# Ledger of designs, part 101: designed miniproteins, single chains, continued (4)

Each design is a single chain, and the fold is of that chain. pLDDT is the mean over its residues in the fold that is shown.

## One batch from the design tools (miniprotein)

Design m15502
Fold by ESMFold2-Fast:
Structure m15502 (fold): chain A 73 residues (1-73)
Amino acid sequence: MSFGDQLLEKFKKELKKAVKESKSIEELDKKFTELNKKFLEQAKKIKDPSRFTSLMIQAVGMSTQLQLEWLKE
């Protein structure tokens, strides 16, 4: 497993925790914004531009998907 894969796994766990703990869409959005910001700071350690871009696309897609699923429930 690469550093990026481990970072994504941890990020997904943190996103799922935010979904479970949030009682409103406003609270969820605030938590997700903060988690995405923290992920970007960690992802900046990736020195390969193509790997960095792929990792960022996956992270943004993951947070968007989970937020949309919360709205459907």
Scores: mean pLDDT 79

Design m15503
Fold by ESMFold2-Fast:
Structure m15503 (fold): chain A 89 residues (1-89)
Amino acid sequence: MPKTKEEMKQYAEDLIKEAETLLNEARELASQLPKVSPIVERLIQQAEDALKEARKALENGDYEKAFYYARTAVASAGLAIEKLKEEKK
């Protein structure tokens, strides 16, 4: 666990970058399918919303909140990718 505000800020920034990368991958995979399930669309939207909240918290100096929202964005985007891979079968 990050012990200082500076460490928490760095972890939040790293997770935001990871979430952006995963969200871009999810969008690319979704664009390759003729139809995307409503659950995948919601997971992508949840990742986008969480990423937006993480960035706002980071700008406000609320690094702990930014970290938790960034983790949520990573989890939602990752789950969207897994669901998209299943839909190709």
Scores: mean pLDDT 83

Design m15504
Fold by ESMFold2-Fast:
Structure m15504 (fold): chain A 91 residues (1-91)
Amino acid sequence: SAELEALYDQLLALAEQLLAATTDPKLRLEIEVILGLMRLAYGVGKLTGDEDFFKQQLVKLGRQVVALARQIGADDLAAQLEALIAQLQSL
């Protein structure tokens, strides 16, 4: 759906903002892996039409980004990510 794709785009933008704010090379790599997995989930969702699978993957991966954001003290980004995850779960 258009709403699911809009939430995906917002989730990617916040995760990339976290990556830009992160200086630790190990944490940067973890964020880049999660971003890659989000993009892979989008591709699978587009190929299969399985929006439920795509949504579940975004919720799972989004929660991992929240945990990383909190580890570096990016609490405002973590709160924004949690709000997007709540919106994803309500679709």
Scores: mean pLDDT 90

Design m15505
Fold by ESMFold2-Fast:
Structure m15505 (fold): chain A 63 residues (1-63)
Amino acid sequence: MPQVGDRVTVRMPDGSEVEGVVEAVGTDEEGRTLALVRLSDGNLALAEVQPDGSLVARALAPG
């Protein structure tokens, strides 16, 4: 499970991967784990933690 301060790679909607740092972790109403990640480009990604531990961006926002 990702933790605050972890360095992670997030899969973007275009299929690219961007490095970032976890700023927050929580769960949604379905029990899925979500991480708020500060990306290396300065943007924020809300990423879903997959069962294999990979992170997939669901939403992007300016940092």
Scores: mean pLDDT 80

Design m15506
Fold by ESMFold2-Fast:
Structure m15506 (fold): chain A 71 residues (1-71)
Amino acid sequence: SLIDYLNSHIEDLVLADEKTRRLTLKYLPNALLIPEVEVIEEEQEGPLDLSKNKVYWKNKGKLVIHLVRQK
């Protein structure tokens, strides 16, 4: 599924350089043709909680992409 594909590539999004990541996140909603996409980039100080890097459905059709990065 789309969710499985995105979760299998979540680390690629996290590890991408800033320019590539910004372009991917900017155009990803259009490429996926999903009515609502929410992208959350959470900055963390200290050790990163990588278990928060995931794609999931919220409510009745909103796709959430949650990425954690070092501050």
Scores: mean pLDDT 65

Design m15507
Fold by ESMFold2-Fast:
Structure m15507 (fold): chain A 60 residues (1-60)
Amino acid sequence: MKKEIAKISIEVLRIMRPLMSDEDYEKTVDVLANYFKTELGMSDEEIEEFRKELEKLREE
């Protein structure tokens, strides 16, 4: 399921977040979102949900 790949990516980003600047984090999120859209065929709505999930994790 493509959502499983997104979940794993979120966990990896959580682990890597302390090693990244805010700018690098945003760029990494953009790269992953583009990958999910182009390679996994995620809709714009699914990509927006993914971005919102990452923002919630960052603000926790």
Scores: mean pLDDT 72

Design m15508
Fold by ESMFold2-Fast:
Structure m15508 (fold): chain A 75 residues (1-75)
Amino acid sequence: SMEEIEKKLEPLIEPAREWAKKNNFSEEAVKEALEIARRRLEEGEEVTLEDIKKELLRIDIEKGVELLKEAVEKV
């Protein structure tokens, strides 16, 4: 159930937020990473704190790539 998924995610939220704060990730990136973690749990996957950290890094890389693409397309 959704409640069971939230119970699995709940103990990861605070550690993920603290790690994100220490590494200057935005609140938006944290929300996005947690939403991806929730979807993975809904699909029956295991999610660890390390998985959430990796997702935060992926989001940051993807945003950087989009900014570079926009800059190139404006030339």
Scores: mean pLDDT 78

Design m15509
Fold by ESMFold2-Fast:
Structure m15509 (fold): chain A 83 residues (1-83)
Amino acid sequence: MKSPEEIYEEALKALDKAKTPEEAYRVALRFVGELIANAKDDEVITAARELAQEIARHRDMPLEELKAVAKEGFEKLVEIYKK
């Protein structure tokens, strides 16, 4: 089973390889899903769901802007998981 840090690193690499907003969106959803699957704390699950909703609201953004939003969300979610 992957650590939250490994999930984060793999998500960042996949996000950098994304060539369309849809690909970036799918990477973000996969990251959220993997963290929820490993979460034992309702706070992490709630934060992950909120990130998924935020990304869904912004999926019509330009690719680079969507990548920036996703990266910021990934970092915040991993910090919540570590608490």
Scores: mean pLDDT 76

Design m15510
Fold by ESMFold2-Fast:
Parts: structure tokens; sequence; C-alpha cells
Structure m15510 (fold): chain A 77 residues (1-77)
């Protein structure tokens, strides 16, 4: 599953999962429920030790929409 790939101990697997997710987002093939489930996982990957994974996670979140990230940050003040 995509979520399993995003949580894989191998950064190459996490990077591949993020690239696949970006493609699905751009193709409009994800439901809102799937986006809502995946956003917090991708947000955690912004703090990943691998810089390529962090960059890919940022690209995915930009593709989903900045409003989701801003709304998430506002809730943790």
Amino acid sequence: ALEAGLRDPDPAVRLAALRRLEGLVKQGKLSQAQIDRLVPIVEALLKDPDPAVRRAALRVLISIGIRQLVAGVEKVT
C-alpha cells in the first residue's frame, strides 16, 4: 500500500512512494478521504533525515494545496 511505502525504513522506498503520490495528486485520482489520511504522513516526512525525501514531501503538499498545511499548523499553537 502507498501508506506502507511512505513509512518504509528505506529512504529510497519512501522517495518512490512520494513520487507515486505526487503523480496520483496531479492526475486527480485521490478522494478527499485519501488526501486527508495521507497529508499528516507527508507532513511528518518534511522532517525526514533524507533531504531528497523532504523535497519530495514538500512537492506533494504543494500539489495538494497550501491551505491544508496552513490549517494544520494553525491547530498546534
Scores: mean pLDDT 75

Design m15511
Fold by ESMFold2-Fast:
Order: C-alpha cells, then structure tokens, then sequence
Structure m15511 (fold): chain A 65 residues (1-65)
C-alpha cells in the first residue's frame, strides 16, 4: 500500500540523516496522494538537504497505484 511504502521510505530517510524528508514522508503516510506529493515537493526545496531520488522512488511508485 502507499502508506506502507511511505513508512518504509521515512525510515530509510531518517537512517540516512534526512530528517526533513523523513518527517514529510511520515506525514504523507496518513494523507491522500496529492497532499503526500506536495509534502515531498516542499521538503525537496531545501538546498541544504540534497537527498538521492532512490529514497522517495518506492513511495512515489506506490502513489501511482
């Protein structure tokens, strides 16, 4: 499910040290797809927290289902 994918992504982001991304993914796990995507987009605007695309790939794929 999308919720499970977001929870897994949040854990991976936290373990990698991307705390803002992890917080956005955790909140997104309880929201609708459009809101979850907006939260990820907002977290990606911080130029000091460059995260690899792989950390959000599975969550984004789950939202497409």
Amino acid sequence: SAQEAFRRAARAAEEAGYTKLAAALREGSTQDAETALALIREASKDPKEKFPARLVRDALEAVAK
Scores: mean pLDDT 72

Design m15512
Fold by ESMFold2-Fast:
Structure m15512 (fold): chain A 95 residues (1-95)
Amino acid sequence: MEEEAIEVLGPELVKAIRAQAKLYGLDDETIERILRAAVEVAKKHGLSPEQAAEIAVTLIEAEYYGWSDEQLIRWLQTELGLSRELAEEVLRLYK
């Protein structure tokens, strides 16, 4: 996972995402699930490293604030501009 995340996002974005997740008190298993979901959706849909990082940060916030599945989908659509299909795929890859 770590090497794949670096290949897709670059080492600086991976470092920033991990630092943010640790600041929010997330465990390593949760951080790896978040990175995996962001990396897989970016690879499948040709997303930029920056867009993939925005998805990862959104997943960190969803865990920290305890968002429901519908709240996460709504945020991905309204704030990140993802389609409902893509937002639902992010949720499936993350859960």
Scores: mean pLDDT 84

Design m15513
Fold by ESMFold2-Fast:
Structure m15513 (fold): chain A 59 residues (1-59)
Amino acid sequence: MDMQRRRLEAEDRAGDAVERGDLDTAIRLLTDAYVSEGVPRDEAERLARDAVRRTADTL
Protein backbone atom coordinates (compact mmCIF):
# COMPACT_ATOMS: atom_id res chain seq x y z
CA MET A 1 0.00 0.00 0.00
CA ASP A 2 2.57 2.63 1.09
CA MET A 3 4.95 1.44 -1.65
CA GLN A 4 2.34 2.07 -4.36
CA ARG A 5 1.56 5.53 -2.99
CA ARG A 6 5.27 6.46 -2.79
CA ARG A 7 5.76 5.23 -6.34
CA LEU A 8 2.90 7.38 -7.67
CA GLU A 9 4.27 10.41 -5.80
CA ALA A 10 7.75 9.75 -7.21
CA GLU A 11 6.30 9.38 -10.74
CA ASP A 12 4.47 12.72 -10.38
CA ARG A 13 7.61 14.50 -9.17
CA ALA A 14 9.74 12.81 -11.85
CA GLY A 15 7.24 13.87 -14.53
CA ASP A 16 7.51 17.47 -13.34
CA ALA A 17 11.31 17.22 -13.49
CA VAL A 18 11.18 15.87 -17.07
CA GLU A 19 8.94 18.77 -18.12
CA ARG A 20 11.58 21.16 -16.69
CA GLY A 21 14.35 19.30 -18.57
CA ASP A 22 15.88 17.98 -15.33
CA LEU A 23 16.28 14.36 -16.42
CA ASP A 24 18.93 13.55 -13.79
CA THR A 25 16.52 14.45 -10.98
CA ALA A 26 13.72 12.43 -12.60
CA ILE A 27 15.96 9.35 -12.89
CA ARG A 28 17.12 9.72 -9.26
CA LEU A 29 13.56 10.05 -7.92
CA LEU A 30 12.33 6.95 -9.77
CA THR A 31 15.47 4.94 -8.96
CA ASP A 32 15.05 5.64 -5.23
CA ALA A 33 11.36 4.68 -5.40
CA TYR A 34 12.13 1.36 -7.12
CA VAL A 35 14.93 0.59 -4.65
CA SER A 36 12.51 1.23 -1.76
CA GLU A 37 10.23 -1.44 -3.34
CA GLY A 38 13.07 -3.99 -3.24
CA VAL A 39 14.43 -3.62 -6.78
CA PRO A 40 18.26 -3.87 -6.95
CA ARG A 41 19.80 -0.44 -7.60
CA ASP A 42 21.32 -1.34 -10.99
CA GLU A 43 17.97 -2.68 -12.25
CA ALA A 44 16.12 0.28 -10.68
CA GLU A 45 18.40 2.70 -12.56
CA ARG A 46 17.66 0.92 -15.87
CA LEU A 47 13.90 1.01 -15.20
CA ALA A 48 14.07 4.68 -14.21
CA ARG A 49 16.00 5.63 -17.35
CA ASP A 50 13.52 3.72 -19.53
CA ALA A 51 10.55 5.42 -17.84
CA VAL A 52 12.11 8.89 -18.17
CA ARG A 53 12.96 8.24 -21.84
CA ARG A 54 9.37 7.19 -22.59
CA THR A 55 7.99 10.28 -20.84
CA ALA A 56 10.39 12.60 -22.68
CA ASP A 57 9.52 10.93 -26.02
CA THR A 58 5.81 11.72 -25.48
CA LEU A 59 6.52 15.44 -24.95
Scores: mean pLDDT 78

Design m15514
Fold by ESMFold2-Fast:
Structure m15514 (fold): chain A 94 residues (1-94)
Amino acid sequence: MKSLEVAEKALADVEATLAAVKAGASAQAAIDKLRALRKEAEEAGAEEVAAILAQGIEELEKNKDAPQEVQVAVLERTKGAIEAEALRLKKEIE
């Protein structure tokens, strides 16, 4: 239950971050948001969500100065991975 709640919150927050970047928010703002979400996931014991967020942070840091399209692609991959994990957790609980 707790891991699913963390995954669903992370999904919603990553979707909001993706929308913000598409609207002109900085890569740094996205990185800071994902770092906060990763800390919450680690504290909750949601190791898979924390690992997905850590990968997304690493890719955004490497592409911090890249065009917006590259940053959007990283966030879309991160969103997809969290969505898949949330779906997996739902099936495991049901």
Scores: mean pLDDT 83

Design m15515
Fold by ESMFold2-Fast:
Structure m15515 (fold): chain A 81 residues (1-81)
Amino acid sequence: MSVTEKVYQVIEDFHNGKLSEEEAIERIVEILSELESVEEAEQTLKQAVVRFQEKHGDLSEKEKKVVKEAMERVIERLEKK
């Protein structure tokens, strides 16, 4: 499974009520923090979001919050490496 597919699956699981906001954020952070750069992480997250939008349309406010908070935490982790 690609990194993009792993992130997409977390967003899907959150959408379906299988994960809390914090659980979804933590899983996205764990997946994206394994990448080499902030740029790669941002591109991967954007691709996962696009894939989600193709199936479900625009993200809800809660889904936008999960994606935003996850990316903020990933940036902090990758910048400290």
Scores: mean pLDDT 85

Design m15516
Fold by ESMFold2-Fast:
Structure m15516 (fold): chain A 68 residues (1-68)
Amino acid sequence: MSMQVYNFKTSDGAQFTQHLVELQQYILENKLEVTRGEGEVVVEGDRVTSTITIELSSGIKFTFTFEK
């Protein structure tokens, strides 16, 4: 099977939230399990970067980055 990696980066909080909701729906509809989940928030002065990485039992890895 080919390894699949999904990367999404946005500065729009609504788009970031929508993609996370869509991923949750995808997991539930396809009866997949989360094998690894990691969240990181980095604050540098007025800049905030949030990264969420989710790995599924299918071997698909999702990385969502919000940068403001």
Scores: mean pLDDT 77

Design m15517
Fold by ESMFold2-Fast:
Structure m15517 (fold): chain A 83 residues (1-83)
Amino acid sequence: MKLTEKELNAFLKGLENFVKMGDYELVAKAIVEFLERYEASDELIDKIAEWVKSLGRVDEIIKLLEKYGNTPQVKKLIEKLKE
């Protein structure tokens, strides 16, 4: 299913509760499961990367995404986070 910006914004807003709890493992796992269910454009993957960078925990989230994610979209997100 093709991901819209509106759906992405709603998803990321939901993840803010996990960020407030300090549960970055759950944040990373939710992102992996989301990208397995939806086809995201490069622009929307860039928005996810920018949101992750805003949390100040990029290295921790990269390791967790590498642990849980093995799909092309997750690998693309990791690549954008490492730029």
Scores: mean pLDDT 85

Design m15518
Fold by ESMFold2-Fast:
Structure m15518 (fold): chain A 68 residues (1-68)
Amino acid sequence: SHAEEMAKAREAAREEIERLLAGEISKEQAIERIRSLTDDPEAIAMAEGALEAAAENEVQARVALHDL
């Protein structure tokens, strides 16, 4: 369902933001991972938005994690 896809993308986005903060993955790799997990365009857009914000700096990454 759409709700399940949104929940899955939210969980994955949180995990990928933590990996970005740890320097383990690039923003581009994180986005590709989200796109491999779901085909729901709203779920992809939500997760991509969070990853774009998180890539700006640590403060924005913490805000994105809080909003997810």
Scores: mean pLDDT 83

Design m15519
Fold by ESMFold2-Fast:
Structure m15519 (fold): chain A 55 residues (1-55)
Amino acid sequence: EYTITYNGKTVTLKDGETKEVDGVKFTVKGDNIEVEINGYKKVYKVSEIPDNVKK
């Protein structure tokens, strides 16, 4: 379970879960988070994301 803060809004995701915040789609896959913005997909390692992530 991971907690993501984006644009001042907080969402909690389980492994394999997808949620949207302000038109940005977040998907958790193991140790990675896929972020989709305007049709562009980027992958981040959860372990490399600081606790105060703002994206």
Scores: mean pLDDT 72

Design m15520
Fold by ESMFold2-Fast:
Structure m15520 (fold): chain A 90 residues (1-90)
Amino acid sequence: SPSAAVQEALRPALEAAREEVAANNDLATKLEKLRELAERYLALVGAGPLDLAELAALDEVIEMIRRGASEEELQEFADEAEARIRAALA
């Protein structure tokens, strides 16, 4: 599916970004670029609910990094975002 193809294409970059999200504020710029590319790709192939949920989670992480969120705040948000995505798949 388009959703699965987008997730698979972005997975390595998103996983790497997740591991380092609290370490460098410059990561927010990199995530913004990835989010823009994902949005452009989804505009061509059609977005599913899971794709939209993942884009929303990325937008929130970028905003948190931009405002100087702590590693604890980022971890809490990541746990909540994962729970929301898992619920959308159930």
Scores: mean pLDDT 65

Design m15521
Fold by ESMFold2-Fast:
Structure m15521 (fold): chain A 67 residues (1-67)
Amino acid sequence: MSDEEVIDEIVRKAGISREQAEIALNILRKYYEKLTDDQMITLIAMRTGVSLEQARIILEIFKKNKV
């Protein structure tokens, strides 16, 4: 699945900017299997300025698009 499709879904469902979605995806690709879900949510929120609830939505979208 293309990065553009995942970014578009994150922007629509989490209600964040495209730039925030791109940063979050880069964090997820780099750390997803190296950090716990709670650590990933915290890192995304700290790096993008989104809420913890928005970061959780981003993580769930990423997981659903991972084959």
Scores: mean pLDDT 82

Design m15522
Fold by ESMFold2-Fast:
Structure m15522 (fold): chain A 55 residues (1-55)
Amino acid sequence: MELTDEQIDAAIELAEKKGMTGREAVEEVARRFGLPELDPQEVADALVEKKIKDS
């Protein structure tokens, strides 16, 4: 399942500002937005790509 830009931004904020790992940030986003089970690797890759683009 693909994350929206808003969900990716939320995960990046959790990782950067709260010191969460990418996996922890993904779990928190899934909890907040009621997402179905996500592939942790796919979501981690999306977070890395978004962070690079925002840099």
Scores: mean pLDDT 66

Design m15523
Fold by ESMFold2-Fast:
Structure m15523 (fold): chain A 85 residues (1-85)
Amino acid sequence: MIEKALQHLEEALELARKNNAPKSLVDEIEKGIENAKAKDLPLAIVHVTNAHLLSHGIPDEEASKKIQDRLEEAIENLKKAQLES
């Protein structure tokens, strides 16, 4: 579950960088990755949820939706990992 969450977060980070997303969004995704790797799942979920909220502010609707979808998949996998811990 954590490995799948990290894959989705890395994909979201790549999409955010390619679409010149705000630094605040990139920072929240990076903090989500850092905390997921540290196995601080509650804090990882907080940062990824913040990133999801910030992704709605991306002017490119297609990029925004793709990033949102990846972050939603990451949140789901982090929550599943937390329940198995």
Scores: mean pLDDT 85

Design m15524
Fold by ESMFold2-Fast:
Structure m15524 (fold): chain A 70 residues (1-70)
Amino acid sequence: SDEIFARLDKKSQELLQKLSEETQKVMLDAVEYLWGLKKGSPRAQELVNEMLEKGKTLAEVLEELLKEEG
């Protein structure tokens, strides 16, 4: 959602915009799940759980996904 995107930090916004539309949708779903705004998809839950287990920031997860898309 545009509303969720606008609430992200500048670096996360810039990284997210470089990803495919499909990956952007999944990551916005993951952020909404992380913030407790909705249940999230199974993929969104998986990404958030891995982020929390590894102590990664949202920006670090976005940088890794961008490398995988290149």
Scores: mean pLDDT 79

Design m15525
Fold by ESMFold2-Fast:
Structure m15525 (fold): chain A 99 residues (1-99)
Amino acid sequence: LEKELEEIKKKLKEKLSEEEVELFEKALKGDPEALIELDELLKNLDIPEEEKKELQLLVGKALALEAILKGEETDKEGAEKAKKELPAIVAETEAALKA
């Protein structure tokens, strides 16, 4: 999980500006203002639709992985449930993006 999160962060740093990466890192830490700003930023990116969808998927995966990792410290049962649901969420998101 930590290794997967680090790989996603690396991919996002390649595609996003330094300011956008800072916003993403704040959102990842659970800042609700940063989460709203990041969602609006992703919707308004002036990039091809396919690249926008890829970025949205990567951000969604990173947020889910961080929630699982944070949950393991505060809510171990919730984290285990989220781990089981993550593959389904990813598959549903990928299916929606391909439709």
Scores: mean pLDDT 68

Design m15526
Fold by ESMFold2-Fast:
Structure m15526 (fold): chain A 76 residues (1-76)
Amino acid sequence: MPVVTLEVAGVTASAALDAAGTATVTLTLTITEEPAAPVVRLDGKPDRRVRVASSTADREPEVGATVTVTVTLRLV
């Protein structure tokens, strides 16, 4: 099954896409003053067919805080 990798601020997490085209990844991020754009890859290459369907953080992101973000990715 294809593997989706999500990268934010140099932190990466990967999960295999299931039969429904969905993957869930969890990242632990330290929030910085500069925003980092998320990058989605399929089998190591950027892919625009996989989109962020939802994301939740365990706490309000504030500069210097460490937050755990759960992201659901979906193949469109």
Scores: mean pLDDT 75

Design m15527
Fold by ESMFold2-Fast:
Structure m15527 (fold): chain A 93 residues (1-93)
Amino acid sequence: MSKEEFEREVLLALLTMAGAIAVRIAEKHDPELAKQLRELFDKAVEALENGDFKTAIELLKQASELARKAGYDDIAKLFETLAKQVEELEKKL
């Protein structure tokens, strides 16, 4: 395994955990938003696993915008940070 492949696996694990935390927080206050965020996050993880960094970034930004519109600025900021980390990984490859 290359160093870049290892960094990608670590990032995928971190994204999966962070997304699960964000969805769980939303579920306590807004179950419909939680469902929408989960669907976008699952698609973003799948895109990243397939090497489609552009689609993963776009989906994470969509999740951030949905959370922001619903008034969950902290969740929106989390997804925006995840999108930025995916952009940084793409630049290393």
Scores: mean pLDDT 77

Design m15528
Fold by ESMFold2-Fast:
Structure m15528 (fold): chain A 70 residues (1-70)
Amino acid sequence: MNEETSVFQLVQYFQLKRYREAAEYLQSLPQEQAQRHLSLALQIYPIPQEHANLLWGVVEGKLPVSSVPE
């Protein structure tokens, strides 16, 4: 999946408040791509800081996807 398509997919999850699905999606990407795509998606559609912190934790391998609420 190209960067533009990936970033829009994340924005869609943010708009629908599907943070668990966003975390699962980010985990499916290489870490470098996940970090970049998450950063870009957050610039387009800001989400609550607590959810952003959980998604960053998943991307960095510090938190399991199950840490993100459904």
Scores: mean pLDDT 82

Design m15529
Fold by ESMFold2-Fast:
Structure m15529 (fold): chain A 94 residues (1-94)
Amino acid sequence: MLSEEQIRRLAEQQAELARASTDPAVIVRRIEGLVILAVIAAEQGKLELARELVEMAEEVLRERADLLSPEQLATVRAMVEKARRIVEEAERKA
């Protein structure tokens, strides 16, 4: 299992790599990494961290949207929205 510090560090690394890349496939993969980490944080009851990671994924997506094809943009937007809903549902149960 990942600690909060490990999740935060991995998330920051994914965001940095997405921002440094001009390759749409890399950007998509890094945003996917961010949403996976957000879901892991939510499953561990780390709801504040999970929300922070979803917000980070949304910010990176907004910044990098211009570099993505319409299909890639739709795919990553769906991933981020799904993660947001998972976190919101977990917050309602807490």
Scores: mean pLDDT 87

Design m15530
Fold by ESMFold2-Fast:
Structure m15530 (fold): chain A 85 residues (1-85)
Amino acid sequence: SEMFFEAQIGWAINWLESHGQKDGAEALRNLSKTDPEVARIVSMAIQLAKQGNYDKAISMVETLVKLYPDSEDVKTVLDSLKKYA
């Protein structure tokens, strides 16, 4: 539900920051304001990455790049996730 997605996005931002991915964290913070649905999907991908499922995490964000090809923020998050693949 919406009540949990803000907390999940915040957790994902903190996870990126704690792993030295400042650009990815800032990109996700921007997405949380401009397109919260995209930010939600990104936060789920980061949860999968934390679980070691990098292939699925990268696949989810690559799908978002195809749907939002002009979004530099989505591309920045993808680059951050690929560093942990």
Scores: mean pLDDT 83

Design m15531
Fold by ESMFold2-Fast:
Structure m15531 (fold): chain A 85 residues (1-85)
Amino acid sequence: SMSDLQRSRELYQKAKSQIQTLVDSLTKAGKNLDAVKRAQAAYQQTLADTGDEHEALLVQAKILGAPQEVIDLINEAIEYDRRSR
């Protein structure tokens, strides 16, 4: 349904925003910069290979060691996207 697709997009944007906050925090602290760079490269590569922005974000989150709450948001977005198809 359209509402499931909209919910998926909202959850994706929330997770993406939290990942960006984490990236900004790590970069400012000079911490795990290699992991930040690898995570961004993995996001772009996954997106190029699959066209799946949810999978790309999930790979980035896992490499960054994002909190479980962020990973849960991405998985919930994937579930709603699947229901919309």
Scores: mean pLDDT 86

Design m15532
Fold by ESMFold2-Fast:
Structure m15532 (fold): chain A 75 residues (1-75)
Amino acid sequence: MAEELVAAIPELPGSEELRKALAVVLQDPRLSLEQKIAYLEGFAKSAEQAALIREALLTDDVEEALALLRRAGAL
């Protein structure tokens, strides 16, 4: 799941800054899932975008995660 999600990051809509944060944070072995979510929420432009990022990271479904990240990037 995580490897497949990371591979799709370059194709996601949204800011370059958010895509770079996703790539770095998701690949950091020192961070727990909770810490990864907290860091990425800090890069969100709105509460709605933060909620979509949180849901994407909590799902085990790659297609659902990618759909949520695409929606977040469109905000």
Scores: mean pLDDT 74

Design m15533
Fold by ESMFold2-Fast:
Structure m15533 (fold): chain A 80 residues (1-80)
Amino acid sequence: HHMEDLLRFIQQRLKAIENFHKIIEELRKKYLEEGFDDPEVIEQKILDDLANRLGIPKETVEKMLEEIKKSEAELKKLFG
């Protein structure tokens, strides 16, 4: 059924968002342990690290994060 396929897609996307948040928190912890204590510097380093790992520009990573946050909020509004 088309509805089950859509629900499965939504669940997979939510899980991917959760895993993405986990990666960001692990990177934040890593930079804190390396001696970085400025939140703005840490956030920029996380963006740079993600850009390098994904092979895409930092600006594209920022746009992806905005889209993920928007998608997460909409999904939680509809299904949470």
Scores: mean pLDDT 75

Design m15534
Fold by ESMFold2-Fast:
Structure m15534 (fold): chain A 60 residues (1-60)
Amino acid sequence: MLLSPEDIQNLFDELNYLKTNDSVSPEQKEGGISRLRSLSKQLPPEEREKVLRMINEIES
Protein backbone atom coordinates (compact mmCIF):
# COMPACT_ATOMS: atom_id res chain seq x y z
CA MET A 1 0.00 0.00 0.00
CA LEU A 2 1.23 3.50 -0.83
CA LEU A 3 -0.62 5.64 1.72
CA SER A 4 1.66 7.70 3.97
CA PRO A 5 1.27 7.70 7.78
CA GLU A 6 -0.23 11.20 7.43
CA ASP A 7 -2.86 9.89 4.96
CA ILE A 8 -3.69 7.06 7.37
CA GLN A 9 -4.08 9.55 10.23
CA ASN A 10 -6.37 11.73 8.09
CA LEU A 11 -8.50 8.65 7.32
CA PHE A 12 -8.85 7.90 11.05
CA ASP A 13 -9.69 11.57 11.71
CA GLU A 14 -12.52 11.36 9.13
CA LEU A 15 -13.82 8.15 10.74
CA ASN A 16 -13.81 9.86 14.15
CA TYR A 17 -15.67 12.84 12.64
CA LEU A 18 -18.41 10.55 11.26
CA LYS A 19 -18.60 8.73 14.61
CA THR A 20 -19.05 11.89 16.72
CA ASN A 21 -20.93 14.28 14.39
CA ASP A 22 -24.67 13.72 14.87
CA SER A 23 -25.49 16.56 12.42
CA VAL A 24 -24.41 14.45 9.41
CA SER A 25 -27.43 13.02 7.57
CA PRO A 26 -27.77 9.21 7.36
CA GLU A 27 -27.19 9.39 3.58
CA GLN A 28 -24.01 11.47 3.98
CA LYS A 29 -22.78 9.15 6.74
CA GLU A 30 -23.38 6.03 4.60
CA GLY A 31 -21.64 7.67 1.64
CA GLY A 32 -18.68 8.64 3.80
CA ILE A 33 -18.43 5.13 5.25
CA SER A 34 -18.56 3.58 1.76
CA ARG A 35 -15.71 5.83 0.55
CA LEU A 36 -13.62 5.09 3.66
CA ARG A 37 -14.26 1.34 3.27
CA SER A 38 -13.00 1.57 -0.32
CA LEU A 39 -9.91 3.53 0.79
CA SER A 40 -9.20 0.92 3.49
CA LYS A 41 -8.37 -1.53 0.66
CA GLN A 42 -5.28 0.64 -0.02
CA LEU A 43 -4.02 0.10 3.54
CA PRO A 44 -1.80 -2.64 4.99
CA PRO A 45 -3.90 -5.44 6.56
CA GLU A 46 -3.37 -4.25 10.17
CA GLU A 47 -4.47 -0.66 9.46
CA ARG A 48 -7.35 -1.92 7.26
CA GLU A 49 -8.68 -4.06 10.13
CA LYS A 50 -8.61 -1.02 12.44
CA VAL A 51 -10.54 1.07 9.90
CA LEU A 52 -13.16 -1.66 9.36
CA ARG A 53 -13.57 -2.03 13.14
CA MET A 54 -14.20 1.72 13.47
CA ILE A 55 -16.72 1.57 10.60
CA ASN A 56 -18.53 -1.26 12.40
CA GLU A 57 -18.62 0.86 15.59
CA ILE A 58 -20.13 3.78 13.64
CA GLU A 59 -22.74 1.44 12.07
CA SER A 60 -23.34 -0.14 15.48
Scores: mean pLDDT 75

Design m15535
Fold by ESMFold2-Fast:
Structure m15535 (fold): chain A 62 residues (1-62)
Amino acid sequence: LSEEVIERINSLNLSEEDKEQVKRDVEIVREMERELKERPVSLSTELAVELMRGFLESLLGI
């Protein structure tokens, strides 16, 4: 994760446990994006990853 993303997650009004969960979720989505770039899968999987990214961007304000 980038320093900016970590700082933004740490600024959220969440418990430390929830902040750690959000960090894990962001890493999972980024790993999925990397996998899609290396080996494209079905359109539905690409859309699901894009929706998850958009959700996290909305939550983090990035």
Scores: mean pLDDT 70

Design m15536
Fold by ESMFold2-Fast:
Structure m15536 (fold): chain A 82 residues (1-82)
Amino acid sequence: SREEKLKERKEVTRYTAFLLRAIGEIEDAKLEALKNKDLEKFEKKAEEILEELRKRGVSESDLKSLEKFKEEKLEEIKKEIE
């Protein structure tokens, strides 16, 4: 029904916004790690973000994509600190 399709669109919008927020938080964690030259702080913050996503029922495929994104940001931090 139309009402079911409206509910599906709201859920997709909320889910997408939640993923975009997580991406932003990981980018913010990178900036803080670069400012403080603290790689470990980035790793801990990124893992906290991923754990929160896991608890919220984010799909395993999206979690794997975000884990790859985290690893990419980690390598960027290493190159800029060293």
Scores: mean pLDDT 82

Design m15537
Fold by ESMFold2-Fast:
Structure m15537 (fold): chain A 85 residues (1-85)
Amino acid sequence: LTPEARQRMREASRELSKELGVPEEATLEAIKLAVNAGFSPEEIADILVNEYGLSEEKARRVAERAVALAPELRQLDTDASIKNS
C-alpha cells in the first residue's frame, strides 16, 4: 500500500476503535484483511474472535465496517500509484 492508503487505514482503525470500544490493533487487522485479502465480513469476524478475543457481536460490527471501507482504500492506493507513474 502507498503511504497515503496506509495513513488512511491507521486513521480509520483509530476511529473504529473509539466508536466500537475495541483495540486499535483489532480494527487495523480487520481493515487489512478486507483490503488485501478480500475476506468477507463473516471470515474477518471469525479471525477477530479467535485472534483478539472480541465478542461475536463486536467482531461482526468491526468486520462490516472494514469491508465497507475496503473499496475506498483500494481506490486511494490505486490513485496514489498512478500519480507516481
Scores: mean pLDDT 77

